# Designed miniproteins, single chains, continued (5), part 11

Each design is a single chain, and the fold is of that chain. pLDDT is the mean over its residues in the fold that is shown.

## One batch from the design tools (miniprotein)

Design m16372
Fold by ESMFold2-Fast:
Structure m16372 (fold): chain A 80 residues (1-80)
Amino acid sequence: MEELKKLLDEAGKLVVELHEVIRRLKASTDPEEQARLQAEIDELRAKLKEVESKLQKYGYKITVEYDPELELITVRTEKV
């Protein structure tokens, strides 16, 4: 199913991008840059929720877990 594969690929890309932005935020010492990066994180999280809503019609759920000590984002896609 082409649409399902496209949604899963989009979710994966958003997770990689979110990880990079979080890593940059942790490395930043500039308050203005930190505010911009936080806005990017909020936007990416909103996009992930939109993709999850579309995946629910196929019986899939996305769970995103972030470990701040390991700087690791874990994404699970589960059939409900």
Scores: mean pLDDT 74

Design m16374
Fold by ESMFold2-Fast:
Structure m16374 (fold): chain A 68 residues (1-68)
Amino acid sequence: MKLSEEELEREVLRSLAYAYFGIALSTEDPEVQEESLKKAAELLRKAGESEEEIEKRIKEVREEIEKR
């Protein structure tokens, strides 16, 4: 499989965004949750994700946090 420089950059950004989602899901601190979700959204935006997809993922993570 071929990964272009652009594809590799996008994959790194997505991996970092998912790491921040993991932090948001693991912490009980609402300030850390919000900051982590904000950072994840910015990383996904830089990776070329649509605003609709970003908002959907943020909503899913927020709903999971609320269930705990």
Scores: mean pLDDT 80

Design m16375
Fold by ESMFold2-Fast:
Formats: structure tokens, sequence, C-alpha cells
Structure m16375 (fold): chain A 82 residues (1-82)
């Protein structure tokens, strides 16, 4: 449904915002991590944009899950780098 697709997009945007804030905070403590943080944010944004533009609900859901998994992985890697 359109509402279900919108929820996937909204969740992706919230995850992107949270990941960006976390990466920005960690990059301030370790400037060498900034390039990796910026790359992770760009990849999450790309997947979220693809999900929002998809006309296939299955594809949109899959891309949204990939964005969520990438966000979780980026946060774990950032925490491990401290």
Amino acid sequence: SSQEKQAIVDNGQALLDHTKATMDALAKQNPSFKAKADQAVQQIQSLTDQASSSTDPSTASSLGQQAADLGQQAIKEAQAAL
C-alpha cells in the first residue's frame, strides 16, 4: 500500500538522520574516520532514494532493509573504531 511504502521511506530517513548524527559525533573524536562516515551516509541515502522511487513494493521493502542493515553496520564499525 502507499501508506506501507511511505512508512518504509520515513523509517529510512529517520535511520539516515540518526546515522549521520552518530557519524558526525564520532568524526569529531576521530577525524580519520570522517571519510568512512561520509561514505556510509551517502550509501544509505542512495538506497533510501531508490526505495522511495521504486514502483514495486517488494523491491522498495528490500532496498529499505538494505539501508537499515547498512546503517546498523556503520554504527557498529564506528563504535569499534573508538
Scores: mean pLDDT 75

Design m16376
Fold by ESMFold2-Fast:
Structure m16376 (fold): chain A 89 residues (1-89)
Amino acid sequence: MKREAEELIRRAEALLEEAEREASSDDADPARVLELLEETERLLREAEELARRAGDEELIERARELRRRLEEFKERGRGAFELAKKILA
């Protein structure tokens, strides 16, 4: 449980970093950024549940901080991601 939560947090952090890097590139692919964010959200949701069940305060705080970063990134990119979604539909 603790090890599984830690692995999921680590994976989610890596995917969010990749999404941030992709979004800042000169040849950014909006579809790829959206896919990375969707997978980050999925892993983070699972990690939050496992951390809560484990009762590990450090893991709970790490998941909370990662959630905050994800929501900030989504809010900053809201207009750009809506436009990308509309173009790709």
Scores: mean pLDDT 77

Design m16377
Fold by ESMFold2-Fast:
Structure m16377 (fold): chain A 68 residues (1-68)
Amino acid sequence: MSKEELEKEVTEALGRMYRGLGNIFASQGKYEEAAEMYEKAAELFKEAGNEEEAEEARKKAEELRKKA
């Protein structure tokens, strides 16, 4: 596996971690904190080149901020 592939996988894993934290905060009604986690996930997915996951996370963050 190349260095670039490894860096991409690590960045995607961090994105998934923040998305997971966002889901946990949202389930607890902590919508502002959940939105921040989704925003971080979106940036990480964008860095990894995963545009679909990044856009989905951004939209989710915006919806969560409206509920906060």
Scores: mean pLDDT 83

Design m16378
Fold by ESMFold2-Fast:
Structure m16378 (fold): chain A 78 residues (1-78)
Amino acid sequence: SSLSREEVAERLIEEAKKVFNEEALELFEEGVRLALYEEDYEKARELWAKAAVLALKDSKTPEEQEGKKLAEEYLKEL
């Protein structure tokens, strides 16, 4: 249902805030918006891939590395 998708998106954004830098988070949030409201999964995947690359450059903590794995898993599920 739409409520289920909105709840998943909110959870993903909250988890992303803990592990992504500001620039990567902005791209991730725009990808979530495109996937949920525009159904543009191709553009969402592109933005999430860019967010993962940006997060990777500074990924030195376990939390940042976990965020990378989650982003890669979500890209595969789209």
Scores: mean pLDDT 70

Design m16379
Fold by ESMFold2-Fast:
Structure m16379 (fold): chain A 89 residues (1-89)
Amino acid sequence: YLEEGKKYFAQKKYEEAIEAYEKAIAEDPNNGEAYFNLGLAYYELKKYKEAIEYFEKAAKLYKEKGDNVGASNAELYVELARKELEKEE
């Protein structure tokens, strides 16, 4: 499902990507990459509140695994989504 979600995302089928990533999370609830990609799909749909929630979850999971680079990237996307949320019209 993670690879299926990535395929949909590459095709700009963000709603189908979300469904596939949710299935990936159901298979592995600790999959930080699936949460990060779910956040990216919500970000592309301009659903910034949902994107922030999933990026924060990804950052937490990456930190728990010792993936400081993944955690920093997820935290960067939290900031980007927050800025979009502030100025979005």
Scores: mean pLDDT 82

Design m16380
Fold by ESMFold2-Fast:
Structure m16380 (fold): chain A 56 residues (1-56)
Amino acid sequence: DAERTALLDRAAELAGEAVRAAEAGRYDEAARLLAEAGRLLSEAQGAPVEVVPPAA
């Protein structure tokens, strides 16, 4: 949970920065920050699982 909490906190920070960037009209930066936040959310939600089939 500690690691998950850290990932979620990081994702929230990036999402907040994305909102700030969008407010400043920096949509490119906002999109980048949201993508990174999404990546961290996937990491946090991707609990240790069995190997999955390769995605082509």
Scores: mean pLDDT 74

Design m16381
Fold by ESMFold2-Fast:
Structure m16381 (fold): chain A 57 residues (1-57)
Amino acid sequence: AQKAVAVKDVEGTEPSVITFKKGDELDILKEYEDGMVVAEKDGVRGLVGADFLEIVE
């Protein structure tokens, strides 16, 4: 899966949104055309804005 690193802290208040901290590594599972991605961290999957992530090569 494609890797990404969080560029800022995100605290998910909704069940569909993933929670992470700046510097956390996530797997990108799917990218949507509206700028949202499905990401996974430690077995937890959720939605996050692509602008919160820096894609790793």
Scores: mean pLDDT 74

Design m16383
Fold by ESMFold2-Fast:
Structure m16383 (fold): chain A 69 residues (1-69)
Amino acid sequence: MSTSPIDKAKTPEEIYQAALDSLKKFSVTKNKKALEIALETILKRMEEKNVPQELIDKVKAEGEKLIKE
């Protein structure tokens, strides 16, 4: 069973990097709806793991940019 890379990350910085990598991977598929769902799930997981809001905001901004592209 494939666990999310975010669930395997140990530090806020590793979670942030895993989130960005996941968003970029989904953006390559050109499926905007899947990317939107992935972004929502990623942000929720980051919030549950008490990641600093600054890093969550950066991931949200990057995800929104990829969706618009």
Scores: mean pLDDT 75

Design m16384
Fold by ESMFold2-Fast:
Structure m16384 (fold): chain A 58 residues (1-58)
Amino acid sequence: MTVEELKEEGKKIIDETEDPEKAKEEIYKKLSEDIQKFSEDDADEVSAFINQKLDEKV
């Protein structure tokens, strides 16, 4: 899975979940293994994107 594909999956989970706390839990549950396979820079980029989208939802 690419960085862009992971960003799209994270955004979809955030959009489908009304509660940002539940969205965060689902993201960690489903995407953490794929994030761990990335380089430190790519993992940081994905994490920053997801955190920004979660913050925007509040």
Scores: mean pLDDT 76

Design m16385
Fold by ESMFold2-Fast:
Structure m16385 (fold): chain A 65 residues (1-65)
Amino acid sequence: MLKEATAMLAAVAIALDEGVEMKVRMEDGALVLTLSEDSPEAERAAKRIEEHAKSLGLEVKVVKE
């Protein structure tokens, strides 16, 4: 099953829903999120993405610009 593709698609959808600009990458089976700002919306988006990826068995790394 393509867990990575599903996680990336969900991350993009969540970011768009929260109105947050972010870059999403896969690196060695981990989902990497790069956030351009530190806002409540960005924190909420990151948490939602982390929970979803964790449910798929994927590691998540959050990076601030």
Scores: mean pLDDT 77

Design m16386
Fold by ESMFold2-Fast:
Structure m16386 (fold): chain A 75 residues (1-75)
Amino acid sequence: DEKLKKLAKIARELGLPDLAEAAELYLEAKKAEAAGDLEKAKELYLQAAEKQAEAAAKATEEQKEALAKAEEEIE
């Protein structure tokens, strides 16, 4: 998913590495799911959710605003 790849890049540029890792893990989870590896997909989705929660807890208000604007530009 190009949207997830773009989100990961933007997250890294904003200094949110955990959010970038979450987006990358979601992308790998989707690939595993498409390949029929449901167990691997489940593990990757869980790891992505954990990284996203960590990013949310650590992000400044300015980083959250910048991310929201970037998400609007993605679609």
Scores: mean pLDDT 78

Design m16387
Fold by ESMFold2-Fast:
Structure m16387 (fold): chain A 58 residues (1-58)
Amino acid sequence: SEREAVLEILRRAGATGSLEFLRRLVDTLSPAQVRALTAGVPPAYSEEAERRLEELRA
């Protein structure tokens, strides 16, 4: 699923934390947020991936 793709991108980009925690966060995202993250977070931009994850937590 696209949510699984987001989880993989976040882990590859260096997002640290338990898989359960990251999966829970991804599961709270709307389909629009999932699309935005998958489109805007290539593996080369780990800082951007972490920043977006932090924004979603807040």
Scores: mean pLDDT 61

Design m16388
Fold by ESMFold2-Fast:
Structure m16388 (fold): chain A 100 residues (1-100)
Amino acid sequence: KIEEIIKKLEERIKKYPDDAELYRNLGNHYLKLGKYDEAIKWYEKAIEIDPNAQAYLNLGTAYYKKGKYDEAIKYFQKALEIDPNNERAKKLLKEVEEKK
């Protein structure tokens, strides 16, 4: 179950609080559960530790799924500032801009 994986990730974070990938993985699992606010919280924590294009792409996706299109656009643009050739960020930016 995804919930069991989340519990294990939270336990690992208590032991390794500076591992950005644990926070990103936790965010991904909350995103799969449709818990977008929790996903955003953990992606923001991952970015505080290790800001990278994938983390901003994940954060933008969570805002997009939450219906926060302006925030989604902002973070997809941030991902493209870091990695201009990121095809996923380009496609998602186009998609969300067409939603208005």
Scores: mean pLDDT 85

Design m16389
Fold by ESMFold2-Fast:
Structure m16389 (fold): chain A 81 residues (1-81)
Amino acid sequence: GRRDLLLRVIALELELIGLEIELELNPDDPELLKRAEELIEELEKLLKEAEELGDEELVEYCKKLLEECKKLLEKVKKLLA
């Protein structure tokens, strides 16, 4: 239910924070791109589930995390190019 979705969203936020830290410590790690792309895919899935539940607060939370993760992905792509 809603609580399970909220816990999953929080877990993905923690993964995003971990990726941001790893990008500062090991910016040349090729796994960063894959992990960022996978995180975006999981957040998009959770966003759809939150929209289906009609939970506007959770939808906005997911959208905010998606935007932050997309910004991280662009930084990773720029560093690997």
Scores: mean pLDDT 83

Design m16390
Fold by ESMFold2-Fast:
Structure m16390 (fold): chain A 92 residues (1-92)
Amino acid sequence: ARKEAEELVEEGLKLGEEGRLDEALELFEKALELDPENVLAWAGLGEVLGLQGRYAEAAEAYERAARLAEAQGDHELAALLRRRAEALAARA
C-alpha cells in the first residue's frame, strides 16, 4: 500500500505541474486512501485545492500534513506546512 501510494503521489505531482489539477486531485485522494498518513499526499492535495481557489479545504489539507510531519519528527517541514495553511486560511 505505501509504495503504491508513493507512486500515485509522484504522478499527482507531475500532473499538478502540467496544470491538470482535477486529475492530480484524484491521484492524491487515491494515495490517501492507501496511506492516510502520507505527508506529501496531504501537501499535494492542499496545493491543488489552493490553485483551484478552494482555500478553506487547502488550508485543512496543509494543516493535516503539518501535524503528520511533526508526528514523524520533521519539525522544519511541519513549520513550513503550517505557514502555508495559515496563508490559505486568511484567503478563505
Scores: mean pLDDT 87

Design m16391
Fold by ESMFold2-Fast:
Structure m16391 (fold): chain A 55 residues (1-55)
Amino acid sequence: DELVKKALELGKKAGEALRAGDAEAAGQYGRQSVEAGIKAGDEKAKEEASRLAGG
């Protein structure tokens, strides 16, 4: 639950950074979101994180 929440939060931050024009921060948050999603073992969280990370 904690890791799933963290993955979704990082994914949201990645999207916000991208909209703000900060591609570096967006990529960093996206990567961290994918890592947290994998750790959580939740497919929904992994799908959202992968979408934001671009892979």
Scores: mean pLDDT 74

Design m16392
Fold by ESMFold2-Fast:
Structure m16392 (fold): chain A 66 residues (1-66)
Amino acid sequence: AAAYAAAGAAAARAGDAEAAGLHSVGTMKQGGTIEAARYAGLAGRAAAEGDAEASVRYSQLAGKAA
């Protein structure tokens, strides 16, 4: 669901890759699409790598897919 994708985006912007990863799982569990969960996971990875711009872009894609 879009709410978990948005929470993942916020965590990714804060540089909290673990929280972003947990929110990607929440997106899947709330009936979000596989693509929404995948993009949320990519956002978390980008945050872990310090790529805030990629993290925000993937989080936006996750929201659109949810």
Scores: mean pLDDT 64

Design m16393
Fold by ESMFold2-Fast:
Structure m16393 (fold): chain A 70 residues (1-70)
Amino acid sequence: GEKRIEEVLEQLERLVVRAITTGDWEGALEEIRRLLRSYGLDEETIEEILALIRAGDYRGAFARVREALS
């Protein structure tokens, strides 16, 4: 449901903010991969989301997560 989507997006935002502030993108991307996998997203969708994050398109990444969990 919507609450579950909001919870994953909040965790995703925290991981992205931490990566921006610390510069540890390698660690953050691996944690994001594990987070999304734990919510049942397939590897193709996870790689699309990670590609958006690597490109700096955080809004696109968040929208794709919401779409995948709807």
Scores: mean pLDDT 85

Design m16394
Fold by ESMFold2-Fast:
Structure m16394 (fold): chain A 66 residues (1-66)
Amino acid sequence: SLEERIEELKKRVDELMAKTTDPNLKARLESIKEELEYAKTLPPEEQERVIRGVERQIDLIEKELK
């Protein structure tokens, strides 16, 4: 479900937050987590767009940390 995908992305954000000491990256990750929480209030089509956008952002951040 879309809700399960949002919760999985929130877990990925929490894991990235635990791995970094960079305050700028922590602020970005907190903003992403807030965006995911807000997405729960949106219609399914908009939820899916937010999920796709966040997945791309997380993938880029994970690449930067390598």
Scores: mean pLDDT 84

Design m16395
Fold by ESMFold2-Fast:
Structure m16395 (fold): chain A 75 residues (1-75)
Amino acid sequence: MEEEERRRKYEEEVREGLFLIWAAIMAISPEDPTDEEIERLAEKLGVDPATLRAAIDESRPRIEKHIEELLKKRE
């Protein structure tokens, strides 16, 4: 019984990690993802499309700032 909860927690952590990775990939993409692309990915990840979009929007300025800082240091 306890093993089922540990397995579920592990699956949730993996799913959350994949969610964050995909949100970051979409945030750094030069093209903004369409609503349809967000809905399709959210369905595959088992999350709400609005939650995925919020994560992308939140991640974008942070990622852009880090990329800008890295590029500036290489100049």
Scores: mean pLDDT 71

Design m16396
Fold by ESMFold2-Fast:
Formats: structure tokens, sequence, C-alpha cells
Structure m16396 (fold): chain A 81 residues (1-81)
């Protein structure tokens, strides 16, 4: 689940970056974002990783309020595990 959400968030970042910077730079940025999101999720318990991935997807969609709420829940879940 978290991996699918990270993939979706990364694809949105790639599409937006491509519009501004072109395909080559967009692919580079997307791979860097994917690697960072995957590394962060891998360091978290499964429930916290899922919430973190949902927060990243919300941020990629431009929903910053929802992203902040989900990041707070992810931190709470990580502390509870």
Amino acid sequence: MAAELIEEATELVREEAEKELGKEEAEKIAEEVRARLEAAAASLPPEAARLFAEAALAAARGDLEEAERLFAQAREAAEAA
C-alpha cells in the first residue's frame, strides 16, 4: 500500500516538473523524490509508513492542510508502535 501511494505521488511530481523543466530534469527529480520517500517509509512501522505515504500524495496534489494532518498522524503512529 505505501509503495503504491509513493509511486502515485512521485508520478504527480514528475508530471508537474516536466511542464516546467522538461522531461530529463523531471525524471531526475522524480527518482530523487521516490528514493527519499521510500527510505523514509522503510524506517517506519507499516501503519506509520502508510499514513506518511498518504501525506506525501496529498502534498503532491497540493492539499497542504490534509498533508499536515496525515504527517501528524504518521508521527503519532510511529511513536505508538
Scores: mean pLDDT 81

Design m16397
Fold by ESMFold2-Fast:
Structure m16397 (fold): chain A 87 residues (1-87)
Amino acid sequence: PVVLTPEELEEEQRRLDELREEARARGFRTDGDIVRAVMAREQGLSVEEIRALVSDPRAQSALIRRLFEGHSREEALAAARELEARR
C-alpha cells in the first residue's frame, strides 16, 4: 500500500493518462484493454514485450489480466503459456 500525497496522485494520474494514450496507439481499443495494458506496463512489461512473449491473443489477454490482478510477471507468464499450449 503506497500512500500518495494529492500532488503525487495528480502526477501519477497524468502519467497513467499518457500510458493509456500509448496503449491506444498500439492497438488496444476498449477501455478494458487499455487499462490492462497500462497495468502490464506498470509491472515493467511493454505491450511489445507481451506480444514477443506470447503470440496467441488469448494468452496475451491472460498475461495482461494476471498482471492487472496483481500477479507477478512469472505467474502471469505461466498462465499465458498454459493457454498457448491450447489447454
Scores: mean pLDDT 68

Design m16398
Fold by ESMFold2-Fast:
Structure m16398 (fold): chain A 74 residues (1-74)
Amino acid sequence: SDIEKEIEKVEKEIEETLRKMLAARQAGDSAAYEKYRQELLKLVRKYIDLAEKAGIPLSEASRRLAEIAEKVVA
């Protein structure tokens, strides 16, 4: 379904943005870090909205976000 594809797309965008934030932090690029932090905040809000529309419980949406974060920063 369209909403499932959009959720997958946003999950990939969140993962990519987290990787860019990590790279910026490691490089000491505070301007790039803040830019990606703001992008991540917008993507997370969009993800929660899409998950709610798809009937995904907040607990499950939060678990998926935690898995993405752990994959890129753990």
Scores: mean pLDDT 86

Design m16399
Fold by ESMFold2-Fast:
Structure m16399 (fold): chain A 109 residues (1-109)
Amino acid sequence: GPPPKKKLTEEERKARLAELDALTESMVDLIRGARQAVEDGVITREEAEESLVNIARDLAEDFKKYVEEHEDPELKEALKRTFQRVSEAAREAGFPKAAEIFEQAAKDI
């Protein structure tokens, strides 16, 4: 059978939640920066969205594995909120394909 899932200590949970908050802000800043780069003509919207889609897929897979290993309900809810917030930021920035991947990741948790 699968290995027994690790229980997070309260201190580990607090640390992971703080890491997730920092990641959320970094992703929102990255998305806003991508929009600015498109508006400034540094990159095309297509190039920006392709990069964000790749980041979204990698991030969703990594966090899905992490959640499957720990089964912590507070961490699952915080991760859902992270993906929802990042999806909203991507949609507001005009990157609907990236937004859809983050939204689906939130639903899969």
Scores: mean pLDDT 82

Design m16400
Fold by ESMFold2-Fast:
Structure m16400 (fold): chain A 61 residues (1-61)
Amino acid sequence: SDAERAAEAAREAAARGDAAASATGKYQVFLVTGSEEGRRGALAGAAGDAEAAAEGKIKGA
C-alpha cells in the first residue's frame, strides 16, 4: 500500500539520520545493539513520526 511504501522510505531516511545522530553519542546504542531487525523495530517509531509529518500532522519536521 502507499502507507507501507511511505513508511519503508521513512525508515530508510530515519536509518540514515540515526547513523548521523550516533556520531553525537545519542543513538550509539542503535549502532552497537541494533542488529538489522532490532534497528528496524526502533526505526518504526521514527518512521511513524516522519510519515505523520509528511501528511502534515507534524509541523516543521
Scores: mean pLDDT 52

Design m16401
Fold by ESMFold2-Fast:
Structure m16401 (fold): chain A 72 residues (1-72)
Amino acid sequence: MVEEAKERTVKELTERYGVHPAQAQAAADEAIGENVPYLTADGTTRKLTAEELAERILRVADQGVADSQARR
């Protein structure tokens, strides 16, 4: 389920990657909450599965960690 994938992702980000809980939560909310249909390379539209969402959240959060370290 999407909610379970989100909770697991937040836990992994905070415990494994040392991401602040608020930042991990924001990244997870952004990726899951914005789960809108996307275009594939051939123009086909589809939604992500719970597993694909979890992977995308981890990638977005990894980028977010670098951004949260910036003093801008």
Scores: mean pLDDT 60

Design m16402
Fold by ESMFold2-Fast:
Structure m16402 (fold): chain A 92 residues (1-92)
Amino acid sequence: SEEEKLKEGVELLQEGIAAYHQKDYEKAIEYFEKAIKLIPEDSPAYGAALYGLGVAYYELKKYEEAIEYFEKAIEKGVEEAKEYLEKAKKEL
């Protein structure tokens, strides 16, 4: 069901956030990528996972990938991604 997928996706999103705070950015990316496969695109959690991918790629200095995910997060209404998008663009 969509509710079961959302629940599993949100659990993966939380695991990604935990990995990010431990500075395991590669593991964070794996969790966030799994989360976006399960979370409905119209869910706020989907935008949060895109933002998570952006910040994790940014920390790995993969600025082109970070920019792509920040732009997608902004399209989903994640305003916090705007500041990070500007920072990532300055690194190129």
Scores: mean pLDDT 91

Design m16403
Fold by ESMFold2-Fast:
Structure m16403 (fold): chain A 62 residues (1-62)
Amino acid sequence: MSDEEKLEKALELIEEGRLEEAERILEELLKSEDEEIRERAFEELLRIAVKELEAAVKKVTE
């Protein structure tokens, strides 16, 4: 499986709400030899982290 295919799979998992599996794939992609894949993986991980932080803040403010 290519790094591009792994990235597409991670994006599909994010849409399915399977964030833990998506994060594992994206973390592997941070070690890719392709700079563009590494940048995209980092951006997607950051988006997940922001969503998780919003969920955590909502939980503690209730």
Scores: mean pLDDT 79

Design m16404
Fold by ESMFold2-Fast:
Structure m16404 (fold): chain A 56 residues (1-56)
Amino acid sequence: GHAARAIEAIRAGDYEAAERELVRLVLEDPEGGTAAARAFAQGDYDAAIALLERRL
């Protein structure tokens, strides 16, 4: 799903792809997606990945 693709993109340093997948995740799971997107926007990639792993 979008959470798995967002994790892969963040780990690859492809932040544009990560942002696209996070937007899709927010539309499908607003609460979980918003928390991960907020961490990502703050540059806390470890926290973003940890939040996304809960959605796998």
Scores: mean pLDDT 86

Design m16405
Fold by ESMFold2-Fast:
Structure m16405 (fold): chain A 67 residues (1-67)
Amino acid sequence: MDYAARIAEHQARLRENPLDPDALFELAKAYYEAGQTEKAKVLFEAVVIGHPDSPAAEEARKLLAEL
């Protein structure tokens, strides 16, 4: 799977809507799948802090507990 392409796609989406919790979550997930756990953790934490009531934040909290 081309994780770099997924990361680039989600970064492009964030340029259009920088505070989109779904785009931030998908970017974090792409970093995690690429093995960049520290970057993924920072982005999951950003989703939780910026959008705590979103479904993306709930999933990010679960993944942070596993990291």
Scores: mean pLDDT 74

Design m16406
Fold by ESMFold2-Fast:
Structure m16406 (fold): chain A 66 residues (1-66)
Amino acid sequence: MTERQEEVLEAMAEIALEKDVSGSTLVKEAAKRLGLSPSTVSRLLKELGLSAKKFREEIRAIQKGP
């Protein structure tokens, strides 16, 4: 992964752990935190084969797992 892709994933993970929000909201909040556009964040996720919704669901599963 590139450094920028890692920054996006870290920001999204931090936001998802703090707030139970939708994938689209995660993209917007991460973009705001990193000084990027939401479209840039979405494009970087797509390059990794990830979607904001799938990422959100994975974080939720980790948080709610017994």
Scores: mean pLDDT 75

Design m16407
Fold by ESMFold2-Fast:
Structure m16407 (fold): chain A 72 residues (1-72)
Amino acid sequence: LSEAARAAAEGDPAGVEALAALLSDPDVNTRVTAALALGIIGDPRAREALERALDDPDPRVRSAAAHALANI
């Protein structure tokens, strides 16, 4: 998680893709962290994954995804 967030923040497309994959993780805290990290990075490549996260069963993940999309 930390390495994926760092790589994505550096503009690495593999890091953005890794964080986007974490949006489907079984752990809610991991999904929240991934959505927040993608929002901070603001990379448009994450948009489709974040849109899917808007349908997440956990309201914290949905809120983080909505905020992240506002930054893209």
Scores: mean pLDDT 77

Design m16408
Fold by ESMFold2-Fast:
Structure m16408 (fold): chain A 68 residues (1-68)
Amino acid sequence: GAAEALREIAEELNADPEFKATLEGENKLVIESSGGVARLIGLALRLIGDHPDLEVKVEGDKIVLTAK
């Protein structure tokens, strides 16, 4: 389910030094970027397009992904 997608996203983003992705339990992923808010917005739009089964929220300087 969505838990596997969140793990795969976390592994991919943590390979990039610009991003830090932290799993909070099985159903929530928090993403931070050193590139600033504009870079996070770009990532959020991509994630919305690629993962329509996930809820994507931008909360200040972070992206929060949750299973629907």
Scores: mean pLDDT 81

Design m16409
Fold by ESMFold2-Fast:
Structure m16409 (fold): chain A 88 residues (1-88)
Amino acid sequence: MELIRKRQEENSEEIEAVLELADELFEALDSLEKTPRRAINLLVAAKILASAGEVEAALELLEEAIKLLPDEEKKKELLEKLEEVKKK
């Protein structure tokens, strides 16, 4: 029974990091005059996967969504944060 609790605690920090990155991406997308619908759909799917504990799949979808940003500086910032989450 303790193995299930340890799994939840380890995943909790990773899930929180993914959700924080997703929220930053959402703010970046919301600031655009024309928001790519595909980026929003990928972001929503990533949040669902992260909540289910599928951290690696969530990060792949977030990377795809970040790549759809037209702002190159914001794209680089978010990709750097994504790599930091992957190192964790």
Scores: mean pLDDT 75

